# Designed miniproteins, single chains, continued (4), part 98

Each design is a single chain, and the fold is of that chain. pLDDT is the mean over its residues in the fold that is shown.

## One batch from the design tools (miniprotein)

Design m15408
Fold by ESMFold2-Fast:
Structure m15408 (fold): chain A 89 residues (1-89)
Amino acid sequence: SIAEVAARLRALLDEALAAVQAGDEAAAEALVREIAELLREAGLSDEEVEAFVAAVREILAHLRETGDVEAARAQADALIAQLARRMAA
C-alpha cells in the first residue's frame, strides 16, 4: 500500500540522516540504494526513481553543509508526502 511505502521510506530516510550525522558515507549510500529499490518495487518508473533519489541526495548534501537535522527531516517528510499524493492520483 501507499501508506506502507511511505512508512518504509521514512524509516530509511531517518537512517540515512543518522548515517550522515555519524559521518558514515558508506551506510548513507547503501540506504540511498535501498530507497531506490523500494521505489522500483512500488512500481515507480526509472525517471521517477532517479528524481526522488536526486532529491534525497540534495537533502543529505544540505545536512552535511548545515548540520541542521530538523530541517533535513522536514524536507524528507515533505518529499514523502509529495510522493504519496502522486501515487494516490
Scores: mean pLDDT 88

Design m15409
Fold by ESMFold2-Fast:
Structure m15409 (fold): chain A 80 residues (1-80)
Amino acid sequence: MLTEEERRELYERALRAARELFEEGGADAVTQRAIAERAGVGRSVVTDFFNARIPGFEEESLELTSRIGIELIEEGVRKL
């Protein structure tokens, strides 16, 4: 299994990738696949990130996920 330090590195990479994707293309660009590809991490790491199940990163993952959710709602309303 991955060490605690290696797991932390993967989570930090996923968080960075998600933020970069959000800044580049908005909420629609932030998919689990795109995050996994940009960060070079497994999809399970990305799933844990979105579910805010990352020890020590719960606040950051919740903040970003909430921001993405708000943006998706705003884009949906804008198209109506």
Scores: mean pLDDT 68

Design m15410
Fold by ESMFold2-Fast:
Structure m15410 (fold): chain A 61 residues (1-61)
Amino acid sequence: SPVLESLIAQLKDPNPVSRLGAVEVLGKYFKDNPEAQKALEEALSDPDPEVRQAAKTALER
């Protein structure tokens, strides 16, 4: 999906607000996608604590 690919690319944006938005969208709309799940797991190691917390919340099911 071009949307999924764009969101995963957005997780590498230098702006933490942009990465936070990507994590929230991935967790809400792509939670059953294994590539999105892997990207969210990588976001658990993000330098921004809000991005890490959002990724943790998105992975809780």
Scores: mean pLDDT 84

Design m15411
Fold by ESMFold2-Fast:
Structure m15411 (fold): chain A 81 residues (1-81)
Amino acid sequence: SKLEEIRKKVLEAARKMAEGDESTAEKFYEEIRKYVEELKKSGEGAPIADEILKAFDELRKEGKIHDPEEVLKRVEEAIAK
């Protein structure tokens, strides 16, 4: 489904963001935001979109945006909701 495809793309972008330097992280975070906007427009994906945004906000506040293990864990938890 389109929802499942978007979730997969968010997870892939999150992995690349966490593994990269600061400029790479900014680029892939913008891609994640675009996928989140698509989820919001789907209606069914809107709650998942909000959870993904919360996960990234918390990761940034905790200074863990470049921790691939923690980033992937939080994003996978958000997508599963």
Scores: mean pLDDT 76

Design m15412
Fold by ESMFold2-Fast:
Structure m15412 (fold): chain A 106 residues (1-106)
Amino acid sequence: SKELKEELEKLLTEELKELAELARKGASDEEIEKRVEEMAEKVIELAESNGFKLSEEQKELLKDLLRKAATALRTMAEEGVPEEELFKRAEEMAKEIADLVVEEIK
């Protein structure tokens, strides 16, 4: 699952950075939640395409992790954290979530 981890890290980094930009621009709760759902679907699809079937509980855990990441990035954006620092935090969270997903689906 090293290849899956690297692909998940890349996907989550791109998606969380985009979400950080949306939060910085004052995106609504509805827009953020929609992006979280879309992100979860992409992660599930990537895992399943690599032969890993996620249980319903694992899918809900993933969505919860992504919502927590989105909330953290949004709070930082509302506090006026600079874009570079938001992007760095998004990258860190992407790596943490990718690690957790790979450990959970083993």
Scores: mean pLDDT 85

Design m15413
Fold by ESMFold2-Fast:
Structure m15413 (fold): chain A 61 residues (1-61)
Amino acid sequence: MSPEEKEALRILVTSMAALSRAGREDAADALAAFATELAKDPSLSDEQILRRLREEAARIL
């Protein structure tokens, strides 16, 4: 895994855990779905995936 992939996974897991603790399970599921769609896009680099995931997590949290 690249450093960017490791950081993206850390942000995803941490954000989902925070949303779950807040009772926002639908939001946690939506963030996981968003991350999955980013990972399926072959035009995005690991750095672009990390950036977009950070932006979405900040928007939701």
Scores: mean pLDDT 82

Design m15414
Fold by ESMFold2-Fast:
Structure m15414 (fold): chain A 82 residues (1-82)
Amino acid sequence: MEELKEKLEIIEKDVEELKKLPEEELPEEVKLFLKGYELFKEGKLEEAKKLFKEVLEKYPSTPVAAAAKVLLKEIEKKLKEK
C-alpha cells in the first residue's frame, strides 16, 4: 500500500529529528515510542509491538500515538506474512 509506505517514510524522518534532541528533554511518550522504533528497526517485531501498544494505551491523544498506530499496522503485516 502506497499510503502506508509514505507514512513510514515520514515517521523515519521524524525519528531522525527526535534522535538529535537530548533524551532528558523528550516527553515520556516520545521516549517509549523511540524504544519501540529501535526494536522495530532491529527486527524485534514482537517487542516493538508491545511498546507501541503501550504508547496507544497510555498516550492515545499524542502525535507519537498516531505514528505508533502506523508502525503497529506494518508490524502486524510482517508478522502475518511470516
Scores: mean pLDDT 78

Design m15415
Fold by ESMFold2-Fast:
Structure m15415 (fold): chain A 62 residues (1-62)
Amino acid sequence: MMPSIEELQEEGKRLLHEAVAEGKLTPVQAAYATVLISSMNFSSQEESLELLEEIRELIERA
């Protein structure tokens, strides 16, 4: 069962805050992740899940 958009946004914010606190993301990467989280407000649950996965990939790549 797919999580809600609110759950995906909260997970995205959590991942972003942790990655920034750990020094894993540059300010530009953090800004990009913030845009992805904001885009979930205009997205389906499936699209929001893909946006969250992009945030995870961004952090893993760093």
Scores: mean pLDDT 80

Design m15416
Fold by ESMFold2-Fast:
Structure m15416 (fold): chain A 78 residues (1-78)
Amino acid sequence: SAMKEQTRNEANQIVADITGETLAQLPPEHHEEAKLAGIRAASESIDVVDKSKDPDEALKKTREIAEQTAREVLERAR
């Protein structure tokens, strides 16, 4: 399952990158919420990767999860 390990690593990187972009848009008082939301998005994405037969579809879903999570965090910070 080297392919699954690689896909999990790529999914984690997508979530980390989007979380980092979200943190850059937020004042420090909202950073803890954004980090916790990123951890939850990463966990959900790993579940998607583990259940998926198509790595490209799994990574697309990971991006959707991470982007939706970022939107929700940014909306709560308004």
Scores: mean pLDDT 87

Design m15417
Fold by ESMFold2-Fast:
Structure m15417 (fold): chain A 68 residues (1-68)
Amino acid sequence: SLREAPSRSVKDLPAEYLPAAIDNAVTHAERNGADKEKIEELKKEAKKYLEQGDIEKAKEKIFEIFEI
């Protein structure tokens, strides 16, 4: 059976778990053969938004990493 994409659960994560969610999304994308350059770009953007306290944009970038 097809599982719901891990990206779907990111929307419900508390902000304190978002750094771990970034690492999980990167690992997921790398294991599925996604472009490393795109992964690194989105990872940097997600971390930047977390540092700025923009939790919703950080979650959006994590979702994009899962969707690669």
Scores: mean pLDDT 75

Design m15418
Fold by ESMFold2-Fast:
Structure m15418 (fold): chain A 68 residues (1-68)
Amino acid sequence: MLSEEEKELARELLRLAEEDPEKAMARAQQLVSENPDDLVALMIATMLQDYRDGLVSAEEAEEVIERL
């Protein structure tokens, strides 16, 4: 399960993706590149990608983050 700090980071990146999806994805990619073995960074990047692709709404993405 994600920590509350990791969940808040994911929520902040989701909010950024609503305003500037390219900037949000760049931040997520930076987290993955800095810690390539960090599954949390990969999960956050995947959630943002699903949101960008229209597979989930912002509300659904936030609910999934809460459950992680």
Scores: mean pLDDT 75

Design m15419
Fold by ESMFold2-Fast:
Structure m15419 (fold): chain A 82 residues (1-82)
Amino acid sequence: SEALDEKLEAFGKENKEKIEEVWAKLKAEWDELLKANPNLGKETVAEMLGRALEEVLGVEVEISPDESFRDVVLRAFELYLK
């Protein structure tokens, strides 16, 4: 997304590729999770997303079950790029 691209530019060239790889991996893992579990409840989805973000980025993110995937992941990257 445009907001993520701005954060990547600010973080610096040496880290841009690594963060892009982490983003791609996280999105792929999330897409596979939803594909395998299409009937997951919102609360379970939020818990699993939080765990995936902590595993991949090493950041704790409080997640509301009604948040969009994009908003949660952008918040996690903002914490990661501190």
Scores: mean pLDDT 67

Design m15420
Fold by ESMFold2-Fast:
Structure m15420 (fold): chain A 61 residues (1-61)
Amino acid sequence: LSQEERLRKVDFVAGSLRAAGFTAPQSELRAVAEQVVDANPLATQSELVKEAVKVYEALHA
């Protein structure tokens, strides 16, 4: 995954979490997005968003 593609996927995932109503600061949503994208570089955007929701909920359980 190129640095440019990585940044675009991170931005998409973080933005999707924010749009879904997650109230965490953008920096926290971006950190979760980075973790998920780096762990799943071949996943689709939809798969990345689902995984990010799971990771976020696990961190804030």
Scores: mean pLDDT 79

Design m15421
Fold by ESMFold2-Fast:
Structure m15421 (fold): chain A 69 residues (1-69)
Amino acid sequence: MTLEERFEELLEEHNGDLRAAALALREQGVSVEEIAELLTEKYGIPREVARAIAEGATTEEALKILLDK
């Protein structure tokens, strides 16, 4: 199973919560950088925002990073 497929399954399990899915991938041993890269490449999320989500930031916190840049 690819990283993308695993993330999509976790997104469905967590009702589309990107933060919850990212944290679940980290519990499975996936690095923050790998998760941030996936979010950027497959979902078009800016890398700084994607990294914040992968580190466990809420959507509101991640959006504030984008607005500050």
Scores: mean pLDDT 76

Design m15422
Fold by ESMFold2-Fast:
Structure m15422 (fold): chain A 63 residues (1-63)
Amino acid sequence: SSEEVTEVAEKIVKLIKEGNQEVEKLWNDALAGNKRAIKELAKLLGVSPGTVSELVRAIRAEG
């Protein structure tokens, strides 16, 4: 759902703001189309890879 995508986006922003370099690197790699980074980020955040993929698509489409 869009609510889960928003929740994941807020969590990523918070972790990057707190200096989590691993999350920042994985997020940048995911935005660049790295499918392994999407899976690793999802595992680290405790969410499905599909939710992270949906967030990446939304950001790339200005959604």
Scores: mean pLDDT 83

Design m15423
Fold by ESMFold2-Fast:
Structure m15423 (fold): chain A 62 residues (1-62)
Amino acid sequence: GKEGAEKAKKRAEAGGGNGEAAYKGALYGVESGDPTLGAMKALEEGADFGGAGSAAGGAEGS
């Protein structure tokens, strides 16, 4: 859950992206049980495709 979302945030920040958007997306992916919805949420919050991918990975690994 939360650890995956925090990893997604750190990965996005390390790449110079929007870590907050990736974190919100990863949490939504965990809550919904769908990593794809988490990735879409990250994009809505302003993440790039890398941040969205990090959010999906964080949700899936949770």
Scores: mean pLDDT 72

Design m15424
Fold by ESMFold2-Fast:
Structure m15424 (fold): chain A 70 residues (1-70)
Amino acid sequence: SAEDELKKLEEEQQKLLEEHRKKAEENEKKMIKERPDLADLYRDISEGVLTMFQYNQKRELAAKKKEIEA
């Protein structure tokens, strides 16, 4: 059903978010290793990148939901 399909899409989006979070954390660690005095800045950058990715994933889910419900 459309409802079951939407639930599956939401679960897939959560998995993608988790994978991207791990990538952001790895990048953050590399940046902090080079400039530990700028750790707070690098954490803010990492969080911003993750937030943008989460927003884009929600937009993709919304677009797919519109297609299913059309």
Scores: mean pLDDT 77

Design m15425
Fold by ESMFold2-Fast:
Structure m15425 (fold): chain A 85 residues (1-85)
Amino acid sequence: LVEEIREDLVESQRALQARDYETAVEHLRKAIEKVKEMQDLLDVPQAYSGTYTRLQMVLDMAERRPSPTETQIAIEELERVIERL
């Protein structure tokens, strides 16, 4: 699950860099669902609560067809999430 989440986040980040927001949203939704699965399977749901919240924020930005500045913020947030997994 962690490696699959990382793969979806990397693909989402690449899509954001290419300004392909539809593909970025698709991969973000897949990553968020996998994070939920991890929270449900673990006895420590707080371990990934911050990750879930951050990914939801990035998804919300991507769905609104963000400005170049917002796109850069989203890319940087995904990098932070990937590093902390």
Scores: mean pLDDT 76

Design m15426
Fold by ESMFold2-Fast:
Structure m15426 (fold): chain A 84 residues (1-84)
Amino acid sequence: SKKDKVLSILDQLSDLINKNLPEDIANKINGLIDEAKKAIDNDDYETVITYMNEILALLSEIKAPEELIDKVQQLYREIVSILS
């Protein structure tokens, strides 16, 4: 299903965040990922996109590595494509 595909991408995002960021920042971003998962359960796809944009904004604010931001941007585009 579309939901299963998006949940799989959010799990990939969580793994990527956990491998590349300190635990405190990773925990904060995983909180946003958990809220995105709840929005999927409620068929609220606009809210999923909003949380993905918040994650990208946070990565930019903390000056995360460009390679990490690029990978997260790719996952974001995949989610948008599935939900469109």
Scores: mean pLDDT 89

Design m15427
Fold by ESMFold2-Fast:
Structure m15427 (fold): chain A 87 residues (1-87)
Amino acid sequence: SAAEKEQEEVVKFIKEYLKEGMAKHMGIKVEDLDPEKIKEYLEKLAKATGVKPEELKKKIDEELAEIKKRTDITLEELKKAYEELKS
């Protein structure tokens, strides 16, 4: 249960980091990221890569599901790396 909670926090941290990166790339604040803005960003990214938006979202969801199964990524290590990138 402790390991499961740790992995849920890891996935949550990664999702928040992705939201921050998306907001920064779009030039908006994280609190302004609604589902419509996320959809717009994914459509632009899909157009740039030549992939359909639905396939891009599926790939992201699959990668997040795989990360949730990983036991070698800790929340502490991710937070430390994130703070070092901000410094």
Scores: mean pLDDT 69

Design m15428
Fold by ESMFold2-Fast:
Structure m15428 (fold): chain A 65 residues (1-65)
Amino acid sequence: DELSRKGAQGAYEARRQGSPEASGLMARGGALDSGADDKGSQEAGDVARSGGNLKEIEDALLKSS
């Protein structure tokens, strides 16, 4: 669910704003472009609904998760 995903990202964002640990997560995890990672995960989900490639879905999820 898009709402659930947005909620999880919102919680992550809230932590990042109030916690130095969260701030470090972005730098260490290679989260230079968090928006791009989120996009990849969403695209994989759309492909899954269309009956797309399982390997592509797994790869995108692994990178996003």
Scores: mean pLDDT 49

Design m15429
Fold by ESMFold2-Fast:
Order: sequence, then C-alpha cells, then structure tokens
Structure m15429 (fold): chain A 89 residues (1-89)
Amino acid sequence: AREEADRAMEAVGRLLLELRENPKKGTVFEHDGARLELLGDLSADTTLRFEINEDGSLVITGTDANGNEVLRGEVRLSPEAAAYLRSVL
C-alpha cells in the first residue's frame, strides 16, 4: 500500500520535472502508470491539487490564477494504496 503510493507520487514528481524542462501545451507525459497532460500555460501562480477519486485513482489538477485548468494528471491505484493516501492527504 505505502510502497505503491510512494511509487505513484515519485512518478508524478518525475513527470512534473519533465514538464518544467519542456512546458508545451498539449503535451502528455506518461511514466510508471502515471499520466500528466498540459492543457494550458503554467505560471508561478499555478495551484496543484491532489485528490483520490471514487474509483481509487489519484487525480492531479493544476489551475492558474484565473481558475482555468492548465494541468491534469491521474494515477491508477490499488484499493489499499488509495485508502492509504486518503488517510494521509
């Protein structure tokens, strides 16, 4: 559970680093079951939100200062990993 959650967060972190080095609108990054899509321009005011949805997936949403969604990501989790992340988020 925790090891799977830690791997999911590491994959997201890796993809966020790749986005910072090559921020192209419409780019999709995938690594180790994690997927991140750049929908708009990233700014210093971009807020990242991490949520576990009803299906047990970790959902990442990035919004700009105007409330527009500029980043979307998801990672599929086991029920055990999803439950663990819900307890610590």
Scores: mean pLDDT 73

Design m15430
Fold by ESMFold2-Fast:
Structure m15430 (fold): chain A 61 residues (1-61)
Amino acid sequence: LSEEEQRWAGAAAEAAAGLGLSLAGAARLYTVNTGKRFSPAEVAEGARAAGREAAVERASR
């Protein structure tokens, strides 16, 4: 993932965690906002790279 995609993945993970959604929910939000298809694993990796590990953990629960 590019730096921009990592930043978007981080934002999606934070939004999903705040809404009580899973990583699958984060992947859906990322797809809706960017028009690109990402797996939950790709969103998690990008979000971690963007420094959003806590959000990934909350959404992975």
Scores: mean pLDDT 76

Design m15431
Fold by ESMFold2-Fast:
Structure m15431 (fold): chain A 75 residues (1-75)
Amino acid sequence: MTLAELAEALGLSPEEARRMLAQTLVARGLATPEQARRVAALPASATLREVAEVAGVAPSTVSRIARDLVAATAG
C-alpha cells in the first residue's frame, strides 16, 4: 500500500492522508515530531514500508494504524 492508496481509502488527498498518519504516529507515542515531519514530507508514491523506516517503527505497526484509520473514517 502506498500513501496515495491510503488517501483513496480514507477519502482524503495524499497530503491530508500523510498529515493524518504522521499525527497518529505522534499521538500514539510511536514517533517523534521530527520523524512525523519526515513522514509528512514523503511523496504520495511512498509505501507504508518506507513510512515505517522514516518513523523508526515496524512495517506491521504502520499497516495496523492505516487499517485503524480506514475503519474509523468508514464509521
Scores: mean pLDDT 81

Design m15432
Fold by ESMFold2-Fast:
Structure m15432 (fold): chain A 62 residues (1-62)
Amino acid sequence: ANAAGAAARIAARNAGAAEPPDAETPEQMSKAARDAVLASGGSEELAEKAGKGAREAAISMM
């Protein structure tokens, strides 16, 4: 599990988004985290930060 991706999922769910991010690779995790933040009404800056964090954390673990 990636903390940034998990945070994006939690934020999306708490904001009432219907579909939290679901990803299997670091690239998908990054994209899903970014998309989830944007879908939940987050800013583009926050979405970019979440996406980069998710990708970086996943890659650093591999």
Scores: mean pLDDT 64

Design m15433
Fold by ESMFold2-Fast:
Structure m15433 (fold): chain A 67 residues (1-67)
Amino acid sequence: MEAVRKALLALLDSGKDRLTIEELVELAVSKYGLSREQAQEAARLLDIDKDGYVTIAEGLEVLRALR
């Protein structure tokens, strides 16, 4: 899914080890041209432990699952 890939790229480009869902959505929309709906769905999928944060490790696990 392209939206998940772009959200993961936004996370990696942020230079932070984790982002809130809101921060990730904002970056994916502004930097990678996702709609807010696509970015919100991608951020929810990347938040594996449902703590409201997305980490690089969580993003990589989702990417592996999409193989």
Scores: mean pLDDT 75

Design m15434
Fold by ESMFold2-Fast:
Structure m15434 (fold): chain A 73 residues (1-73)
Amino acid sequence: YTKEQIAAEKPALLAIVRAIVGDALPEGQLQDIVQETYLAGLDALDQFRPQPGVTLLAWLGTIAERKAADALR
């Protein structure tokens, strides 16, 4: 995977974050969660070795879900 491939997932990550938080957070905070997910993905990319059936988006989605849950506290 490359930083460009991770960046290409940002729109899908935004959709995942919106599905989790709904109207609980303003759009600016949703964008911040997506950006934090992107940076965390870049930081952890060298340690990511997917098992069969695990996509890049599924892995990044897991990070985004954790970030969104933390933001709702």
Scores: mean pLDDT 73

Design m15435
Fold by ESMFold2-Fast:
Structure m15435 (fold): chain A 93 residues (1-93)
Amino acid sequence: SEEIAELLEEIKEIIKNDTTLTEEQKKALLAEIESLGELISQITDPKVQEKILERLKELKEELKDSSTSYLDLELGIAVLILEASVYLTTPPK
């Protein structure tokens, strides 16, 4: 999905330009987003892609929220990686 690819790039740019994160924290989060992107690229079911798109939009809003901590971001991305992994091991409904 073009929209998913665009949203992942927007998320990466928000992380890169964040002034509160350390360089090591940015590197860790960007590595997780890359892993998430690789998993999502293997998902071809449009219904699953729509669900992932919704979750990525939620993550982007969390990244824009000044009250969101590094740990909240790390957890959010880890949960999305887990969900994407489950979709790859479970047949589309």
Scores: mean pLDDT 79

Design m15436
Fold by ESMFold2-Fast:
Structure m15436 (fold): chain A 98 residues (1-98)
Amino acid sequence: MKIKKTSKEEIKKALDEVMDRLVARINELEAQMKAEGKSLFDPENKELFDELVEASATLIHLAVLKASIDQMSEEELFKELKRLVEKNPLLADIEIEE
């Protein structure tokens, strides 16, 4: 996926696509952790649980950013989105262009 510095409408669309990817990953992680009737807090799930927490925290940050779109400049919005994508290993396949 490729995100370009552009209008707020296109940035909002990119935010929605990134959020959809994180929701899909969270659902995948939860399904893997619950396999064979295991609880989410099973010690064998520690690594998957840590990834779930990171993905969930990133999703919350993106949701707050999306809610703040009208209060932010295009530059600030793009910079924050780029920062969140670059710091999250789950989003490493997303390229940001300025």
Scores: mean pLDDT 76

Design m15437
Fold by ESMFold2-Fast:
Structure m15437 (fold): chain A 70 residues (1-70)
Amino acid sequence: AAAALIANGDAYVANGNILAANHKYADAVAALKNAIAYYQKALALAPNDATAQANLAAAKANLAAVQALL
């Protein structure tokens, strides 16, 4: 269950990066917020999952960087 939630989060990060590369920053923000929500759900099931913790931190940093471009 947690691994599937991490995979869904990773898919949203990939989509957010594609949207940001195409200058669709508002859509990229929405995708990255969805990624963060999936990683938070993964951590609710597996609080010590190092991959989910690292990916959540990276997604939050990516969100902040994209928001600075709006």
Scores: mean pLDDT 89

Design m15438
Fold by ESMFold2-Fast:
Structure m15438 (fold): chain A 62 residues (1-62)
Amino acid sequence: SAAVEEAKRLLEVPGEEGLRRLAELLLQSSGDELKQIRALLDEKLTPEERELLNRLGVELAL
């Protein structure tokens, strides 16, 4: 899917802006697409980057 491919691209050099976009993709994704993106995050991100992503997701889900 386009969202999964965008997530792969963002994960090459995520930075803060990339993590914000990943958080938006997670909020817009559902079902198997969300599971695939979550698996990529677990594979590619450091624990520190995952923590920042979680914080950004909470802010966006307010």
Scores: mean pLDDT 79

Design m15439
Fold by ESMFold2-Fast:
Structure m15439 (fold): chain A 96 residues (1-96)
Amino acid sequence: SLKEKLLAQIETILQQLQTLAENLADPSAQERLLASLEQLRLALLEEDFETVDILLREIGTIALETGNDELLQLQLELDVQVGVLALVSAVDKVTS
């Protein structure tokens, strides 16, 4: 299903973000990013898309502060996939 494909793509991006976070040179940015990723996984499980959006904005802020283009690219890709997931989840609830 489309939802299963979206969840698989989101998981792939989250794994890439986790690896990138573990390799960040700035300890403060690393701690903030790892904490944001943990909270993001929990919010995604609960389908709390409002909290997900807040956490995606925080990850974007970390990318800009660190000048990490790969982090920014992954955050933007994740934001798109999550936006589609939220729309699909809303449609499923109306059609059920």
Scores: mean pLDDT 85

Design m15440
Fold by ESMFold2-Fast:
Structure m15440 (fold): chain A 86 residues (1-86)
Amino acid sequence: MKEDLEKIIASTDDPFIIEIAQLILDGLDAMENEKLSPKAKELLERAKELVRKAAETDDPKEVKKLLLEASTEIGMAFLVYGVERV
């Protein structure tokens, strides 16, 4: 999904889409190579599916909605990961 997000950022002129996609990338980078709990993995997989759906749609409103939902799932995965890491 990181490559898809980077491609979206490079190919769009919508600053709102760029901002959301960058937030998702930052969250993914923070969890890169970490051993995630089942709950954190579940949230990350939901985010990946939402980003995939955003890449497949031609409706700008739906793209924004899906990326916002993905950003929320990534944020929750990061919080769960942070709480569980000692």
Scores: mean pLDDT 74

Design m15441
Fold by ESMFold2-Fast:
Structure m15441 (fold): chain A 78 residues (1-78)
Amino acid sequence: MEATEEEFEAFIKAELPKAEAYLKEHFDEKLRELALQAIELTIEGHRALLAGDEEKAKELEEKYKEVVAQIDALLAQQ
């Protein structure tokens, strides 16, 4: 029930531009930038897992946690 590499790439090709357009319309520039980075790291992490590259997937997960911490810090400014 995991998507094949081809199915995942087809999904990203169709959906990523829609996600980018949504973020541009609804989120401020800084939050949009961080959200796009989180999406990109999630995509690259899933690609690494599909390729069987556990080391790459772990590296990307660490970067994802850093970006999420930045989003949390930005949202916690009040």
Scores: mean pLDDT 76

Design m15442
Fold by ESMFold2-Fast:
Structure m15442 (fold): chain A 88 residues (1-88)
Amino acid sequence: SLEEELAKLLTELLKEEVKEYGAEKVAERVRLFLLDLGFPEEDAERIKKLILEGKLEEAAAEIARLLVEENPEMAEKLYEGLKVTLAL
């Protein structure tokens, strides 16, 4: 599914970003990204905490679920962009 494939790509992206920039910076960027897309503060803060705790697969899965359910156009665009960016 789009949700499962997006979660896999987001997991790899989060691992790469945390390695380069650190968990705190990445967690805050993701929180702001979700808020900018109109997601509730509760959802954005929960995902931030998962990233800070190193639960990157769980954070990625929640981001993918929220995007596919609430903003499918953004989910598709992010999936297409990540496929290009993470192509090895």
Scores: mean pLDDT 86

Design m15443
Fold by ESMFold2-Fast:
Structure m15443 (fold): chain A 60 residues (1-60)
Amino acid sequence: GLEDKLKEIAEKTGLPLDLLKDSLKNLKKLPENEKEEYIKELSEKLGVSEETIKSLLSEL
């Protein structure tokens, strides 16, 4: 589930789980044109694919 995926990313990146949740919540609120750019930046920062970020957003 979403929680398990977020915990795995948090463990791999060393980022707090709450910070990841807040980042995804903020991303979901963005207009579509800004969302694409932020997904790209977040995927690079976390070392995960843009598809992974999109999957996490769809589960929120």
Scores: mean pLDDT 79

Design m15444
Fold by ESMFold2-Fast:
Structure m15444 (fold): chain A 81 residues (1-81)
Amino acid sequence: SKEDVKKYIIEKLKANGVSEAQAEEIARKIVEEIPVENPTLEDVIKAMSDLIGQGKLHFTAPIPVGKNLEEALEAMLAVLG
């Protein structure tokens, strides 16, 4: 669900040193860009990419190379600011 995705993003961002308030704001922006109620990993990655293209979200460092969609999502979240 969108709620589960939001919690996942918040937990990952907090693990990467992002404050709770900032993590909640970033997760909210990502979830609002997702048009489906039960998003896939690809839906989340697309939403993040679309937000970056719009200038609403940015990476603070180069994205680490992921070997699959799960690694790609975690790599993107690790450098999100």
Scores: mean pLDDT 76

